# Designed miniproteins, single chains, continued (3), part 28

Each design is a single chain, and the fold is of that chain. pLDDT is the mean over its residues in the fold that is shown.

## One batch from the design tools (miniprotein)

Design m8951
Fold by ESMFold2-Fast:
Structure m8951 (fold): chain A 90 residues (1-90)
Amino acid sequence: EEERRRFEAEVLEGLALIIIGVMKVMGKEEEAERALEAFERAVEYARRGDREGAEEAIEELRKSLDEAGEKELGERFVKLVEEVVELLLS
């Protein structure tokens, strides 16, 4: 169970990095950097077992992406990060 959970978290983390890479290629480099930083913070808090810290980082990510005008991509990315955080916390 733990091994499967780690594998799932790694796959979802990889997908999140691909989305960030796509944003950079699309010329949204500043937004991609902010998204990466918030994502890395959320993952780090989750690995420490800090659910509140992870949720706060996810909220910062959501606000940053909403300000960038990428509402659909932003919501999908936020949900992906939420899944990674839940896998790491469980």
Scores: mean pLDDT 75

Design m8952
Fold by ESMFold2-Fast:
Formats: structure tokens, sequence, C-alpha cells
Structure m8952 (fold): chain A 69 residues (1-69)
């Protein structure tokens, strides 16, 4: 589903930035971001934007929530 797709994309993006996360952590982040009204693609993009701006994994998640809410 869209949550599982977002979790996979978020994990892939975080790992590309050297941040290792578990499948459970990625799934929890995806659920939170999609609950704010975003699609899987919007959630993944918002996290990637945060990371590209220099935010840590948790800070990138907060940035994504702000962009989607």
Amino acid sequence: GSVEEAARKIKEILESHGIKVSDKQALAAAKALIADGGSAEEAARAVEEGLNRGYSGSQAGAYAATKLG
C-alpha cells in the first residue's frame, strides 16, 4: 500500500544520506507523514528536501510534517 511504499522510499533516502533506520522506524515515519494528508510520494519528497537542507533524520521528519500539515 501507499504507507509501505512511503516507508521503503524514506528508508532508501535516509540510507543514501548515511542514516540507517529499521523497517519499523521507516514504517512509523511513513504512517505519521501520510496521516498529515500527504501521499507516499509527497512524504518521501518532503523527507528528501529536509535531508538535502542538512537536517538529521529526525529533523528531516519534522520538516516533512511541516510541509504536509
Scores: mean pLDDT 73

Design m8953
Fold by ESMFold2-Fast:
Structure m8953 (fold): chain A 79 residues (1-79)
Amino acid sequence: GPTGTVEVEVRLPASVPEEEARRRAEEAGRAVTEQFDGRVTVELVSIERGPDTVTVTLRVTGPEELLGEAARLTIRLLL
């Protein structure tokens, strides 16, 4: 089927260091790719620090029918 892309934003407490947020994102991406047998990829787009939150943006790419499940798993693994 067609390949699609979805971006997900996860808002973490400001107490989470940027390095920890990055590590969680990398681990989540690896786990999601493994769960979907390499059919889905997850890329870290940005980490933005605000006064109250750290916002992690990731891009999930793969078959359209898998994007919803992959995005939900990515969010769950970052929290």
Scores: mean pLDDT 89

Design m8954
Fold by ESMFold2-Fast:
Structure m8954 (fold): chain A 100 residues (1-100)
Amino acid sequence: SIDTIIKEGEKAVSILKEAISETPESHPDYEELKSVLLDVDVNLGVLSIMKALEMPESVFEQPITSLKESLKKAIGILKSIKREDLASELESSLSKIEES
């Protein structure tokens, strides 16, 4: 369901915002966290617009793929900054998106 994908993506945005708020701006991974949050936000915006326009399911595949790739990257960054708790939460959200 596209609704499940959007919901889990919004949860991922919240998790990434928490990680950024708790990471010093001087940290090497700070800009990469901000970049991946932007990628997630953009793909969620695209999915929300496509849903509102009642577009064919075939056009959702690329934004969903991009969202999944951004979430996988985010999980890696969270593990590198020793936020295994947030990485685990993102892995749960990614699993639900992949099963949708």
Scores: mean pLDDT 85

Design m8955
Fold by ESMFold2-Fast:
Structure m8955 (fold): chain A 86 residues (1-86)
Amino acid sequence: SEVEELAKKILEELEKKGYPKEEIEEVKEALKELIEKGRSVEEVEYMWEYFEGNLELKRMVEEGVPEEEIEKLREKGRELMKKWEA
């Protein structure tokens, strides 16, 4: 229940921020898989941080943001993955 409520809140935030429908659907599918596997709220929060970073990276690439800023976001994603694996 709490995980499902968190997932809905995440999807609402993505829509509010104006993310593309394709990206929102990708996140929705990933959240559904996490819920089906019985993942905790904390695990969903870690995954959301990772997905948000990936979505922001896609936007930055599309807008032609400097490589230095893109690399910072990629590094944050790698750090989140390490926390997830630990």
Scores: mean pLDDT 71

Design m8956
Fold by ESMFold2-Fast:
Structure m8956 (fold): chain A 59 residues (1-59)
Amino acid sequence: MNKKKGDEYIEQAAKYTLAKDFEKAAEYMKKAAKLLKVPYSEVSDRVGDLVEEKRKAAE
């Protein structure tokens, strides 16, 4: 099931974005976009939303 692995890559990208490791975050976003066959911009938006939710939940 490609969806579960795509979601895992998005989760990893969000984790690295929160750690300010933007290079690794971008690599996982590219992997997710290729696996899910969606535009990179769509994956980037999903990661951004997830990062915002995680930041708000942490404080």
Scores: mean pLDDT 80

Design m8957
Fold by ESMFold2-Fast:
Structure m8957 (fold): chain A 67 residues (1-67)
Amino acid sequence: ADQAALDAVARHARAIAEASKNGDWEGVDAHLEQLRADLLAAGASPEFVDSVVATLRKAAEDIRAKR
């Protein structure tokens, strides 16, 4: 269970970083929503899901702000 959740985070984090680098904020939002759904389906707690989504959103904003 934990490994599947971590794999989902890694997969979506790469997609979010790529979308953010390309200025595709619709893609960032879509990937964040899909990550939330995938983590909940994998049995992750809502608190963990909220923390991961918030962290990746901030990272995406930081990538855009530093360009």
Scores: mean pLDDT 78

Design m8958
Fold by ESMFold2-Fast:
Structure m8958 (fold): chain A 72 residues (1-72)
Amino acid sequence: SAADEEAIKRAKDTGALLAYDQGASPEQAAEAVKDVALKMGVSEELAEKAAEEFKKNYEEYVEEFKRKAEER
């Protein structure tokens, strides 16, 4: 659903923020993605898939977040 997509996007932004701001590892950041998605009402299956996908594309998500943060 659109709500799940928005929740997953926000969860990924949170994982990228932790990596950028606090140096969180891919595993730590992916764990945060799952936790945030679950708290926003995403199913366990979708939250785990989002965390796995984030971990695989960790560098790309962190770079995108860095670009957005540096323009603020």
Scores: mean pLDDT 83

Design m8959
Fold by ESMFold2-Fast:
Structure m8959 (fold): chain A 65 residues (1-65)
Amino acid sequence: KEKVEKLAEEIAKKMLEEYEKNGEVSTETVLKLMEEYKKEYSEEDVKEAALLAADKVVQELLEKY
């Protein structure tokens, strides 16, 4: 579970960097990241990490407003 949390944090950071640069997160970038991680992690871990990452991004943006 700690591993999933760290993966989520990493994905969220990548998503936030793209959001800051482009004003949105590209579906292509997210899919590419998930595909890369699926090769090294289980599908369950990747799905959980992606959901946590999305939640972290939304929360961070909302807390600034």
Scores: mean pLDDT 75

Design m8960
Fold by ESMFold2-Fast:
Structure m8960 (fold): chain A 55 residues (1-55)
Amino acid sequence: SDEYMQRVGEVNQEVAAWYAEHRAANPDMPREEAQALTMKEMNERLEKVEKEMKE
């Protein structure tokens, strides 16, 4: 639905901002580790959006 697509776009923007903040706070964090954490955050947020939209 349009609502779901809009929420996915919002999550993408939120995760991008989270990643930028997290990288700034943890400049010595390896790229692979930062990428794995970002993937986890994205997946968890998208799962919550999907469940919310199905309620």
Scores: mean pLDDT 79

Design m8961
Fold by ESMFold2-Fast:
Structure m8961 (fold): chain A 85 residues (1-85)
Amino acid sequence: SALELVMRHEVAKALPLIEEAIRRAEERGDEEILRLLKEVKRLAQEMLENPSLEKAKRFQELVREAIRRAEERGDEEILELLRKV
C-alpha cells in the first residue's frame, strides 16, 4: 500500500542516522541510550521487511524516549541526529 511505502521510505532515511547515533553512544559509554538505540535500529530493520502501524507507533515512541534520555545527558550530537529522524 502507499502507506507502507511511505513508512519504509521514512525508516530507510532514519536508519543511517540511528546507526551514527549508536556509534556516538558507544563512544560516550552510555549503556542506557545505547540499549534504546539498538532497539530502535532492530525495529527499523523489521519495518523495512514488514511495516505496520503498530511498529511505526512503537518506533516513534522509542525515538522520543531516546531523545529524552539524550537531553538528560546533554548529548548534543546524538540529539541533532535523532531530531532528524
Scores: mean pLDDT 84

Design m8962
Fold by ESMFold2-Fast:
Structure m8962 (fold): chain A 76 residues (1-76)
Amino acid sequence: EETEKEIERLVQRVADLLAPHLSPELVEAFAKKLREEMLKYDKEGKVAKSVGLILLGIAMTELSPEEARRAAEEFV
């Protein structure tokens, strides 16, 4: 399951980047939701939505800690 492994690597990278700024519980919830949504859209053939979720995860690393927390809370 090449796609699933790549999704897991991307989710883990985003989680590692967010870990210093968010609570452990929120990081875990965000990572879980991101993984579930990416796998769902991949299986549905919605490639653009999967790419959008990857970009969202990357964009969160550019937010302030408070903005990143709010974005993560709204996403989960």
Scores: mean pLDDT 74

Design m8963
Fold by ESMFold2-Fast:
Structure m8963 (fold): chain A 85 residues (1-85)
Amino acid sequence: LKEAQDALIEMVTLHELNKVTNEYVEKLLALGDRDGAEEVRKKGIELIDNTINQSKGLSVDDSLQLVQQATEDLRKYGEELIAAA
């Protein structure tokens, strides 16, 4: 059912993006950059919301590709903040 598919994509999105968010928050806090850690957390929330909304009506494969892209975007953002810290 579409409802089960949407729930699965939501769970995968939350799991993958929260994992990356936590990795970069931990790294930035270790560098003493509390503001950078908060920016990564906010970016992670925005990407979760955008990915879930964009995945509605897409196939599972297309939705997973959006999750992968959002994960890569978040990692790039985190690396840029680390480089600036």
Scores: mean pLDDT 86

Design m8964
Fold by ESMFold2-Fast:
Structure m8964 (fold): chain A 107 residues (1-107)
Amino acid sequence: SKQEIIEEANKLIDEYNLFALEVLEEIRELIENETDPEKKKKLEELLEESLKLIEETNKKLAELLEKMKNSKDLKEQKKLLEEIKKLIEESKKKLEEILKEAKKIHE
């Protein structure tokens, strides 16, 4: 049903934002524990990149969710759910790569 698809979309978006918050917290912890000014600056740049990516991802997710709520076609709603899933997967992968780079800088 449309309601079940919207509920699944909201759950996936919530799970994505919890993941994103965890990544941001880990980068912030690396910044707090870094004593080298040049490394700290690079970590702060990766934090800003992460924040921008999360903001852009959430904006696109909100647009897809609104389109889903306004759709009366179950097939279109299912297609939009798959687009939400793909966008979340791509954003998570990018955040994981940023976190990996941050950990290497602090190493």
Scores: mean pLDDT 91

Design m8965
Fold by ESMFold2-Fast:
Structure m8965 (fold): chain A 89 residues (1-89)
Amino acid sequence: SLFELADRADTLSPEELAKVVEEILEKLKDKNAGVRVQAIHALTYMTLSPKVSEEMRERIEKALRNLLDDKSPIVRGTALAALGWLRQP
């Protein structure tokens, strides 16, 4: 699952972690709203890793902002919540 992939983030090199983030970012384009919601949660969870660079966090935040216009209200709400989490001091 996407959560199992995110849980492995701490065992990955920064380069491997960046590749995993790219793969999950592609899942944000999935036709299934549930898959997009899972991808948002996985990306948010991965930002807890100190191996995720500021540049990568900015890319994740940009992708989440694009989902605020998603056709699914559940996806829009999940993206809004994730953005709030990422902007915590």
Scores: mean pLDDT 80

Design m8966
Fold by ESMFold2-Fast:
Structure m8966 (fold): chain A 120 residues (1-120)
Amino acid sequence: LILAPEEEFEEALKLFKEGKYEEALKLFEELSRKYPQDMRAQAFLAAAEIKLGKGEETLKEMEAGVEAFPDNAVLWAALSAVYYLLGKKEEAEEYRKKALELDPSLEKELDEALELLEKL
């Protein structure tokens, strides 16, 4: 697995925590493109879009993504994190289970992403 360098992820996360969602979005878009297996980058990209008022569109796109690529554990994990951010914990846990059934190695990364999202 190739994950985004921690320094680059922390720069994007700092902007997100400061409420600079447009700037954070640009960095998370770059990270998710360069590191498509990094679930954190995809989850926080979606989180930034939700904070910018694009949550309905983002959720529809992510749901379409898991329907098109049902074996992509990273997409299920990102969808779980987004549902958790929206306060839909039951659905978040269901999607987390699907992601971990496909790729159990994502457990640590998903739990770390959920902890970061919970602190926002």
Scores: mean pLDDT 81

Design m8967
Fold by ESMFold2-Fast:
Structure m8967 (fold): chain A 72 residues (1-72)
Amino acid sequence: MKTYDAYSTSGKTGTLVVDKEKKTGTVTFDDGNTYDLTLTQEGDTIYGTSSDGTVTAVIDEKKKKAYVNVFG
């Protein structure tokens, strides 16, 4: 598993844990909110989406940072 620093578009900070074999990730924000994501990798960028589509993420593999958008 790999760990990335997570930043929301609303200004929240947290952690993203990635399972590359399962192509899944879990974001946990410092406010205690947790979101499960399905991941797709394209080069040095990983894209994440929740099952209901309300959460999306763009992960920079080289910078070890995840940018998370939460709708609703």
Scores: mean pLDDT 82

Design m8968
Fold by ESMFold2-Fast:
Structure m8968 (fold): chain A 69 residues (1-69)
Amino acid sequence: SIEEILELLEKAIKYSEERRLEEAKKYMDQAEELIKTLSEEEKKELLRRAQERSVRLGVAVHDLLKKVE
């Protein structure tokens, strides 16, 4: 779900800030796999919701969406 992806990315960002890079990568990879299962409409909604939640989360979602193309 979109909410699950947002929560995984927030965890990845937090672990990255704490210098827990292995944990950050794990959550980032899980979010990336879930993003691959989304329709184009769901990807657009994911980006919109991420941007409303925080600037950093919006950037993270935008970068992952480009990567999974």
Scores: mean pLDDT 85

Design m8969
Fold by ESMFold2-Fast:
Structure m8969 (fold): chain A 84 residues (1-84)
Amino acid sequence: MKEKIDLQIDTSMQLIKLAVDLTIALRNGDLEKAKELSQQMVDLQVKELKELNPDLSDKQIEEIRKQLEKEAEQILEENKKLVS
């Protein structure tokens, strides 16, 4: 149980770093870098989800992954519009 808290803290810190790097990539117009960072954020969130919720089925995890990927794509598009 204590190890789950440490995982959540580590994941949160990594997500903050990725979010900062993503913002910089978007401001620089580096869309390929922004997409890579966005995908890394989704992968990290899915990994944490699996570790914290072992009772979730693979189907439920994949449905959540797809939702996170959709949200990441929307955030990327919204940030492109704001930088223009």
Scores: mean pLDDT 76

Design m8970
Fold by ESMFold2-Fast:
Structure m8970 (fold): chain A 85 residues (1-85)
Amino acid sequence: SQLENLLNLPEVSEFKEKLEELLKKALEEPEKADEYLKEAEEEFKKFVELLRRYTPESEAVEKIIEELKKLVEEIKEKVEKAKKE
């Protein structure tokens, strides 16, 4: 499927791995968490532009964007919980 082909793109895998590393750093260094979250948001914006260049009107691309947006939101929630505890 088009979705499986898009998920297997190196850019998608690298972006997900980078977000997971930024989450780890944000949890390990909560004082710098806002900086790591800002980097994650900027990388997300660049990645969304890249995906839309491949298939700008594709429902598959929009589903990938939605999944990654939820991942970024999950990162923000975990960082906020770490700051409170």
Scores: mean pLDDT 71

Design m8971
Fold by ESMFold2-Fast:
Structure m8971 (fold): chain A 79 residues (1-79)
Amino acid sequence: MLEELERRMLELAEGADDRERLVLTAAGQLEAIRLLEEELGGVASEEILEAKARLEEEMRRLGITEEEIERARERIRRA
């Protein structure tokens, strides 16, 4: 549910610094992609795969590690 995901992201962004907010935004976008993949029965479209790859490349350019993203995704899932 995208509405619930947005709510969790907003809660986690409260009190976060600018870098943490960027990491949470990227993690939230990846979680939204995961939820869309689940709604499609686990079949990812070309567009979803491209969006995911583009986001991952963007995060690497900003020096955000895979570990930071995974930790943020875990926080979003628990919130």
Scores: mean pLDDT 72

Design m8972
Fold by ESMFold2-Fast:
Structure m8972 (fold): chain A 95 residues (1-95)
Amino acid sequence: ARALALGMLKAGVAVILKREGASVEEMRAAAARVDAGLTDEEIEEASRALVEALEETYGREGVAEFLETVLGRDASGLSLEEAAALVAEFVREAL
C-alpha cells in the first residue's frame, strides 16, 4: 500500500509541476519531498491533480474503473471532488 500511495502522490505532484512549467530538476526535488513527507493540504492537492489528469485522459468512467482496480471500492458515480477525496484518504491511511 505505502509504495502505491507514494507513487500516486508523485504522479499528482508531477501533474501540478508540469502545469506550472517546472524544470526536470524541480520535479526531481519534489519527488524527494514526497518520500520525506507531505502536509495534509499537499496530499489533498496532489490527489485532486491526479484525478483531474486521469479524467482528462480516460474520462469519468475510466477514473472510476482505475480507482476500483487500485482501491478495491466501487467508485462509479462519484464526483471529481469525491474521487479526489477517496484518493487522499487512501494515501493518508497507507502512509
Scores: mean pLDDT 77

Design m8973
Fold by ESMFold2-Fast:
Structure m8973 (fold): chain A 95 residues (1-95)
Amino acid sequence: SEVVKLAEEIARIGRKMGVPEELLEELLRLAKKVDEEASPEVKRLTKQQLERLLREAKRALERGDKEAVERVLRRALRVLEASLRAQRVRKEQEK
């Protein structure tokens, strides 16, 4: 899964920069849930947002900016949560 792979790369950067394990575990859990439950369209949009966040995380890593890496991880969590929320709303309205 592209979503899971992108989340794993962001988590790897976060782990290297000393981001709390709780945030890393939650990121990977939500990414797996998006991969299992989301429609192809929701996954595509999620992938685009995670690709942008991965680029930001790589830049922060290059600067040694732990706070910027943590902010990227927290934004990635919000993206995945929003994707799952959008998927639930869509599923409830689908006939």
Scores: mean pLDDT 85

Design m8974
Fold by ESMFold2-Fast:
Structure m8974 (fold): chain A 79 residues (1-79)
Amino acid sequence: MEELEKEALEAEERLVELAKKLPDEEKKKLQEKVVTAVREAAAEAADLPEEERRRKLVEAALKAAKEGIKEAEEALAKQ
């Protein structure tokens, strides 16, 4: 769990650094994607034990951050 949380934090930090180089509209889109993914994971995991719910939320955040990093890198490459 802790290693997964660390990986999620590192991915989030990378996404934030990339987002600083993007126009405000692209930053907003990336932020909305991450927020939506985490909200959906929270809704799906609402009835799960706390440990499993926490794991699913971290996994969803990590996946969304990695997808956001890819989109940010592609957007920067097109500029």
Scores: mean pLDDT 79

Design m8975
Fold by ESMFold2-Fast:
Structure m8975 (fold): chain A 109 residues (1-109)
Amino acid sequence: AEEARVREAMRAVLAALEAQPDAGPFLVEPDLSLLPNYYDIVPNPMTLAKLRAAVENGELRTFAEFRAALDQLHDNVHRAVPEGSPGRLAMDALYAAAMARIDAEEARA
């Protein structure tokens, strides 16, 4: 029962993030031929593609694990995407909304 509820909440958050028109910078890893210093800036890259795969393959099963993965994605965007850019602003807004939703779901238990 709890696992199904957590997975549905994670899928809804991911769908909202993936639907963002400015999601390009955090959908997949950049072309290293164009950004050779990417792994120096972001040593442990998280992307929406990796986050989706982890949810669907059952690697992320709890709200705590999902929060940690979202924190990593948010940190990566803050390191790689310029302050004030549409992608940065979209990520900040969605991260806040995602965390608030997870807080509400945990409070229900």
Scores: mean pLDDT 74

Design m8976
Fold by ESMFold2-Fast:
Structure m8976 (fold): chain A 57 residues (1-57)
Amino acid sequence: SMDLIKKLTILQFRQFALDVEHDLATKKGDLKSAQQARQQLQEVQKRIDELKQKIKS
């Protein structure tokens, strides 16, 4: 459905933003912020995978 596609797009934008945050934190040596961004990336990826599975159904 279009609503699922819109939700997926929003999650993909969030994934991009978190990837940038992780990269910047890593370059600064901010291990705490890098680890937090990595954890949030894993959570967003799980939600993306769940939505992709629903779209394929």
Scores: mean pLDDT 86

Design m8977
Fold by ESMFold2-Fast:
Structure m8977 (fold): chain A 74 residues (1-74)
Amino acid sequence: MSEEERERYINFLRSLGFSEELARRAVEATGGDPARLDALLRAGGSPEGVERLLADPEALQRVLAEGDAARAAR
């Protein structure tokens, strides 16, 4: 993704109460894919929930796979 897109997502997440560091980690984990980011936000429900998901590799992979499936469906 572009630096501009990355900063846009970081600013969006910060507007939801995410710290800059947590926002950067979320964007990195999703590769900036909107479907993956949406899946991560829905599963986490809060900044704290997203941070816990990012710390759990098995749960994170499951959530990202849901985002990939949503994108592949169209």
Scores: mean pLDDT 79

Design m8978
Fold by ESMFold2-Fast:
Structure m8978 (fold): chain A 111 residues (1-111)
Amino acid sequence: MSEVIEEIRRLAERIKALLEEATTADPARARELVLEVFGLVAEIEALVREHADSLSIEELREVARILRELAAFLREKLPSLPPELQPLVQGIVERLDALAAEIEAKIAAKE
């Protein structure tokens, strides 16, 4: 399995851990954690876009799956966040779904 996919998995697991903490944190700490999640999502977007052309179809499918699973996890946790942070996390979900769709389109173009 490629080093890039392992790094994307590590970032996704870190995002999940931060968001879990945010659901039980006070509003100020929850905001800090959500802002860290924003940075990690930007890192995933950069890694995926930089390396997409060098990844195999199988590796692209794995990336799309990781992105879709991460988006689903964030969507499930959304109602447990402070109301003021919910639009920010919804924006992250939309970014992850858009990136997954971009990768799925690349897979279709290669088949």
Scores: mean pLDDT 87

Design m8979
Fold by ESMFold2-Fast:
Structure m8979 (fold): chain A 57 residues (1-57)
Amino acid sequence: MELLEKISEAMAELFRQGKKEITLDDIAEALGVTREEVLEAIKKHVDQMRARLAAAA
């Protein structure tokens, strides 16, 4: 959860700075973590969001 929250904030900040192409490497460098950690955290969150959306429909 902590890492996911930081990933979301990093993405939002980069996006607000006008960066249209935000890569996993950009997020990993901003947070000081590995690309793989970022990828796994995002994937898990997306999967959970998708499941919740399907249940709400």
Scores: mean pLDDT 73

Design m8980
Fold by ESMFold2-Fast:
Structure m8980 (fold): chain A 78 residues (1-78)
Amino acid sequence: DAEKAYKEGLERFEKKDYESAARYFHKAGLLYIERKDYQKAGEAFYLSARAYKKAGDLKMAEIYEQLAKKAYELAKKQ
């Protein structure tokens, strides 16, 4: 359930558990990709990037920023 993973990510982010938040947003993004909801996948990957940046993992933040960008480009082509 993509929405459940997304909400779990938001809850973990609010608690400053940024590493867990990033993992839940990643899971939500993949589940959104499976149903071809590329806009929501982009939003989830963008939040994963933000969570990794807050955790100090700049390398992972950059990777998820690129994943979000790619998902948004796919959404525009729908």
Scores: mean pLDDT 89

Design m8981
Fold by ESMFold2-Fast:
Structure m8981 (fold): chain A 76 residues (1-76)
Amino acid sequence: RAAAAEALVAAIERRVGERGAAVLRYALAHPGEALTPAEVAEALGLSVRTVIEATNRLLAALRSDPELRALAEELA
């Protein structure tokens, strides 16, 4: 549960950087919610563009890496 979430965040930080990890951590704190880039940007003190770019890189990493996908599925 918590260990899988921390492992996924750490892996994303290594692959897509701190902003991708921050977006993922925020999403994990708000499960099942349709988060808008504007809401995430306000909460994290980032620009909307930065959140969109970080989210796109995060989703690309999850789609391309079976280990990251397995960690994400463990959290579902």
Scores: mean pLDDT 75

Design m8982
Fold by ESMFold2-Fast:
Structure m8982 (fold): chain A 62 residues (1-62)
Amino acid sequence: DTARRAFDDADKDGDGKLSYKELRHMFSGSRALSDEEIREFDKDGDGYIDYDEFLALMRRLN
């Protein structure tokens, strides 16, 4: 519910992936994320976070 909406809102290009910049912008008002924190969840190291990685990140932050 909330996670899916947040992901879809941040995924402006509709590519099913979020860039580090998009994630940082998304959390800038509530909980700032460092590139180091995001990189920890980027399992493929491709510079993008898919939905599964995004869910893991959100769960880790709580």
Scores: mean pLDDT 72

Design m8983
Fold by ESMFold2-Fast:
Structure m8983 (fold): chain A 99 residues (1-99)
Amino acid sequence: SGVTYLKEPLSAASAQDGVGYIVGAESREGLEEAIKTVVEEAEKQGKPVEKLYVTSNSGATSGGGSLDVEYLYKLAEENGIKEIIISGGQKTLNQLKKL
C-alpha cells in the first residue's frame, strides 16, 4: 500500500504510476511533508511523479484554512512535478484509502 497518513490532521499522501495524491495538507509544513512523501514513494516505485492531485480544504471555503497555492507550486517545481490539479474533493479521503 502506498498511502501514508501525515502529521497534519486528516491529511495523507500517496503515489501510484507517476501520479501523486495529497489530501488535507494545507499548511506549509504539511505541504512539505506531503510532497516529500509523494516523491519518496515514487522513487520506491522507480517512476518520477509527473502529475499531482491535491485536495484543497474540503468544505471550509470562507476565509480560513486556505491552501498556499503559490507555495504548493514552488515545492512541486523544485521536485520536478510539472502538472498540479487542485480540487475540493468530494469523498477524496475515502478514495485515497482505496489506493
Scores: mean pLDDT 72

Design m8984
Fold by ESMFold2-Fast:
Structure m8984 (fold): chain A 91 residues (1-91)
Amino acid sequence: SLEELIEETLRRLAEAMRAAGFPEEGIEEVVRQLREAFERLIKEGYEEKVRELAEEIQEALDATEDPAEAVRRALEIAQEKFGEVEEEVKK
């Protein structure tokens, strides 16, 4: 399910952030913000974009054994894709 995909993606991102040395408060804040963004997009009818984004984040986390690089790539993807969808909604 989409909900399961989102929770798995957020869990894996949190694990990568922890492995990269991020503080727990920072991890909790990032996960909270991403969960809220995913939930907002689903309510607006962008379920397929949310699925694509979640899968791309997981692929970024799998692309390297370096947790810091994995987190960097995953967060870049999230920022880029959320920005693109928000601009589409505003137009």
Scores: mean pLDDT 81

Design m8985
Fold by ESMFold2-Fast:
Structure m8985 (fold): chain A 65 residues (1-65)
Amino acid sequence: MSMDEAIDILMEALKKMSPELAERLKSLIENSGNDDELLDVVKSELSDEDAQQVMDAYKILKESM
């Protein structure tokens, strides 16, 4: 997965979430939040497949920082 693909996956997830949870997800990503907290947020409104893609994308972004 490329950085561009990872960013695209995260942006698509934000579009599927409520504004409140989207803001929480953005904050967790920007502050290198706990992986368990991020997973809990995405699983609350996303399918298991979408949640897994978001977690994979976050890992790529975190390793590139």
Scores: mean pLDDT 76

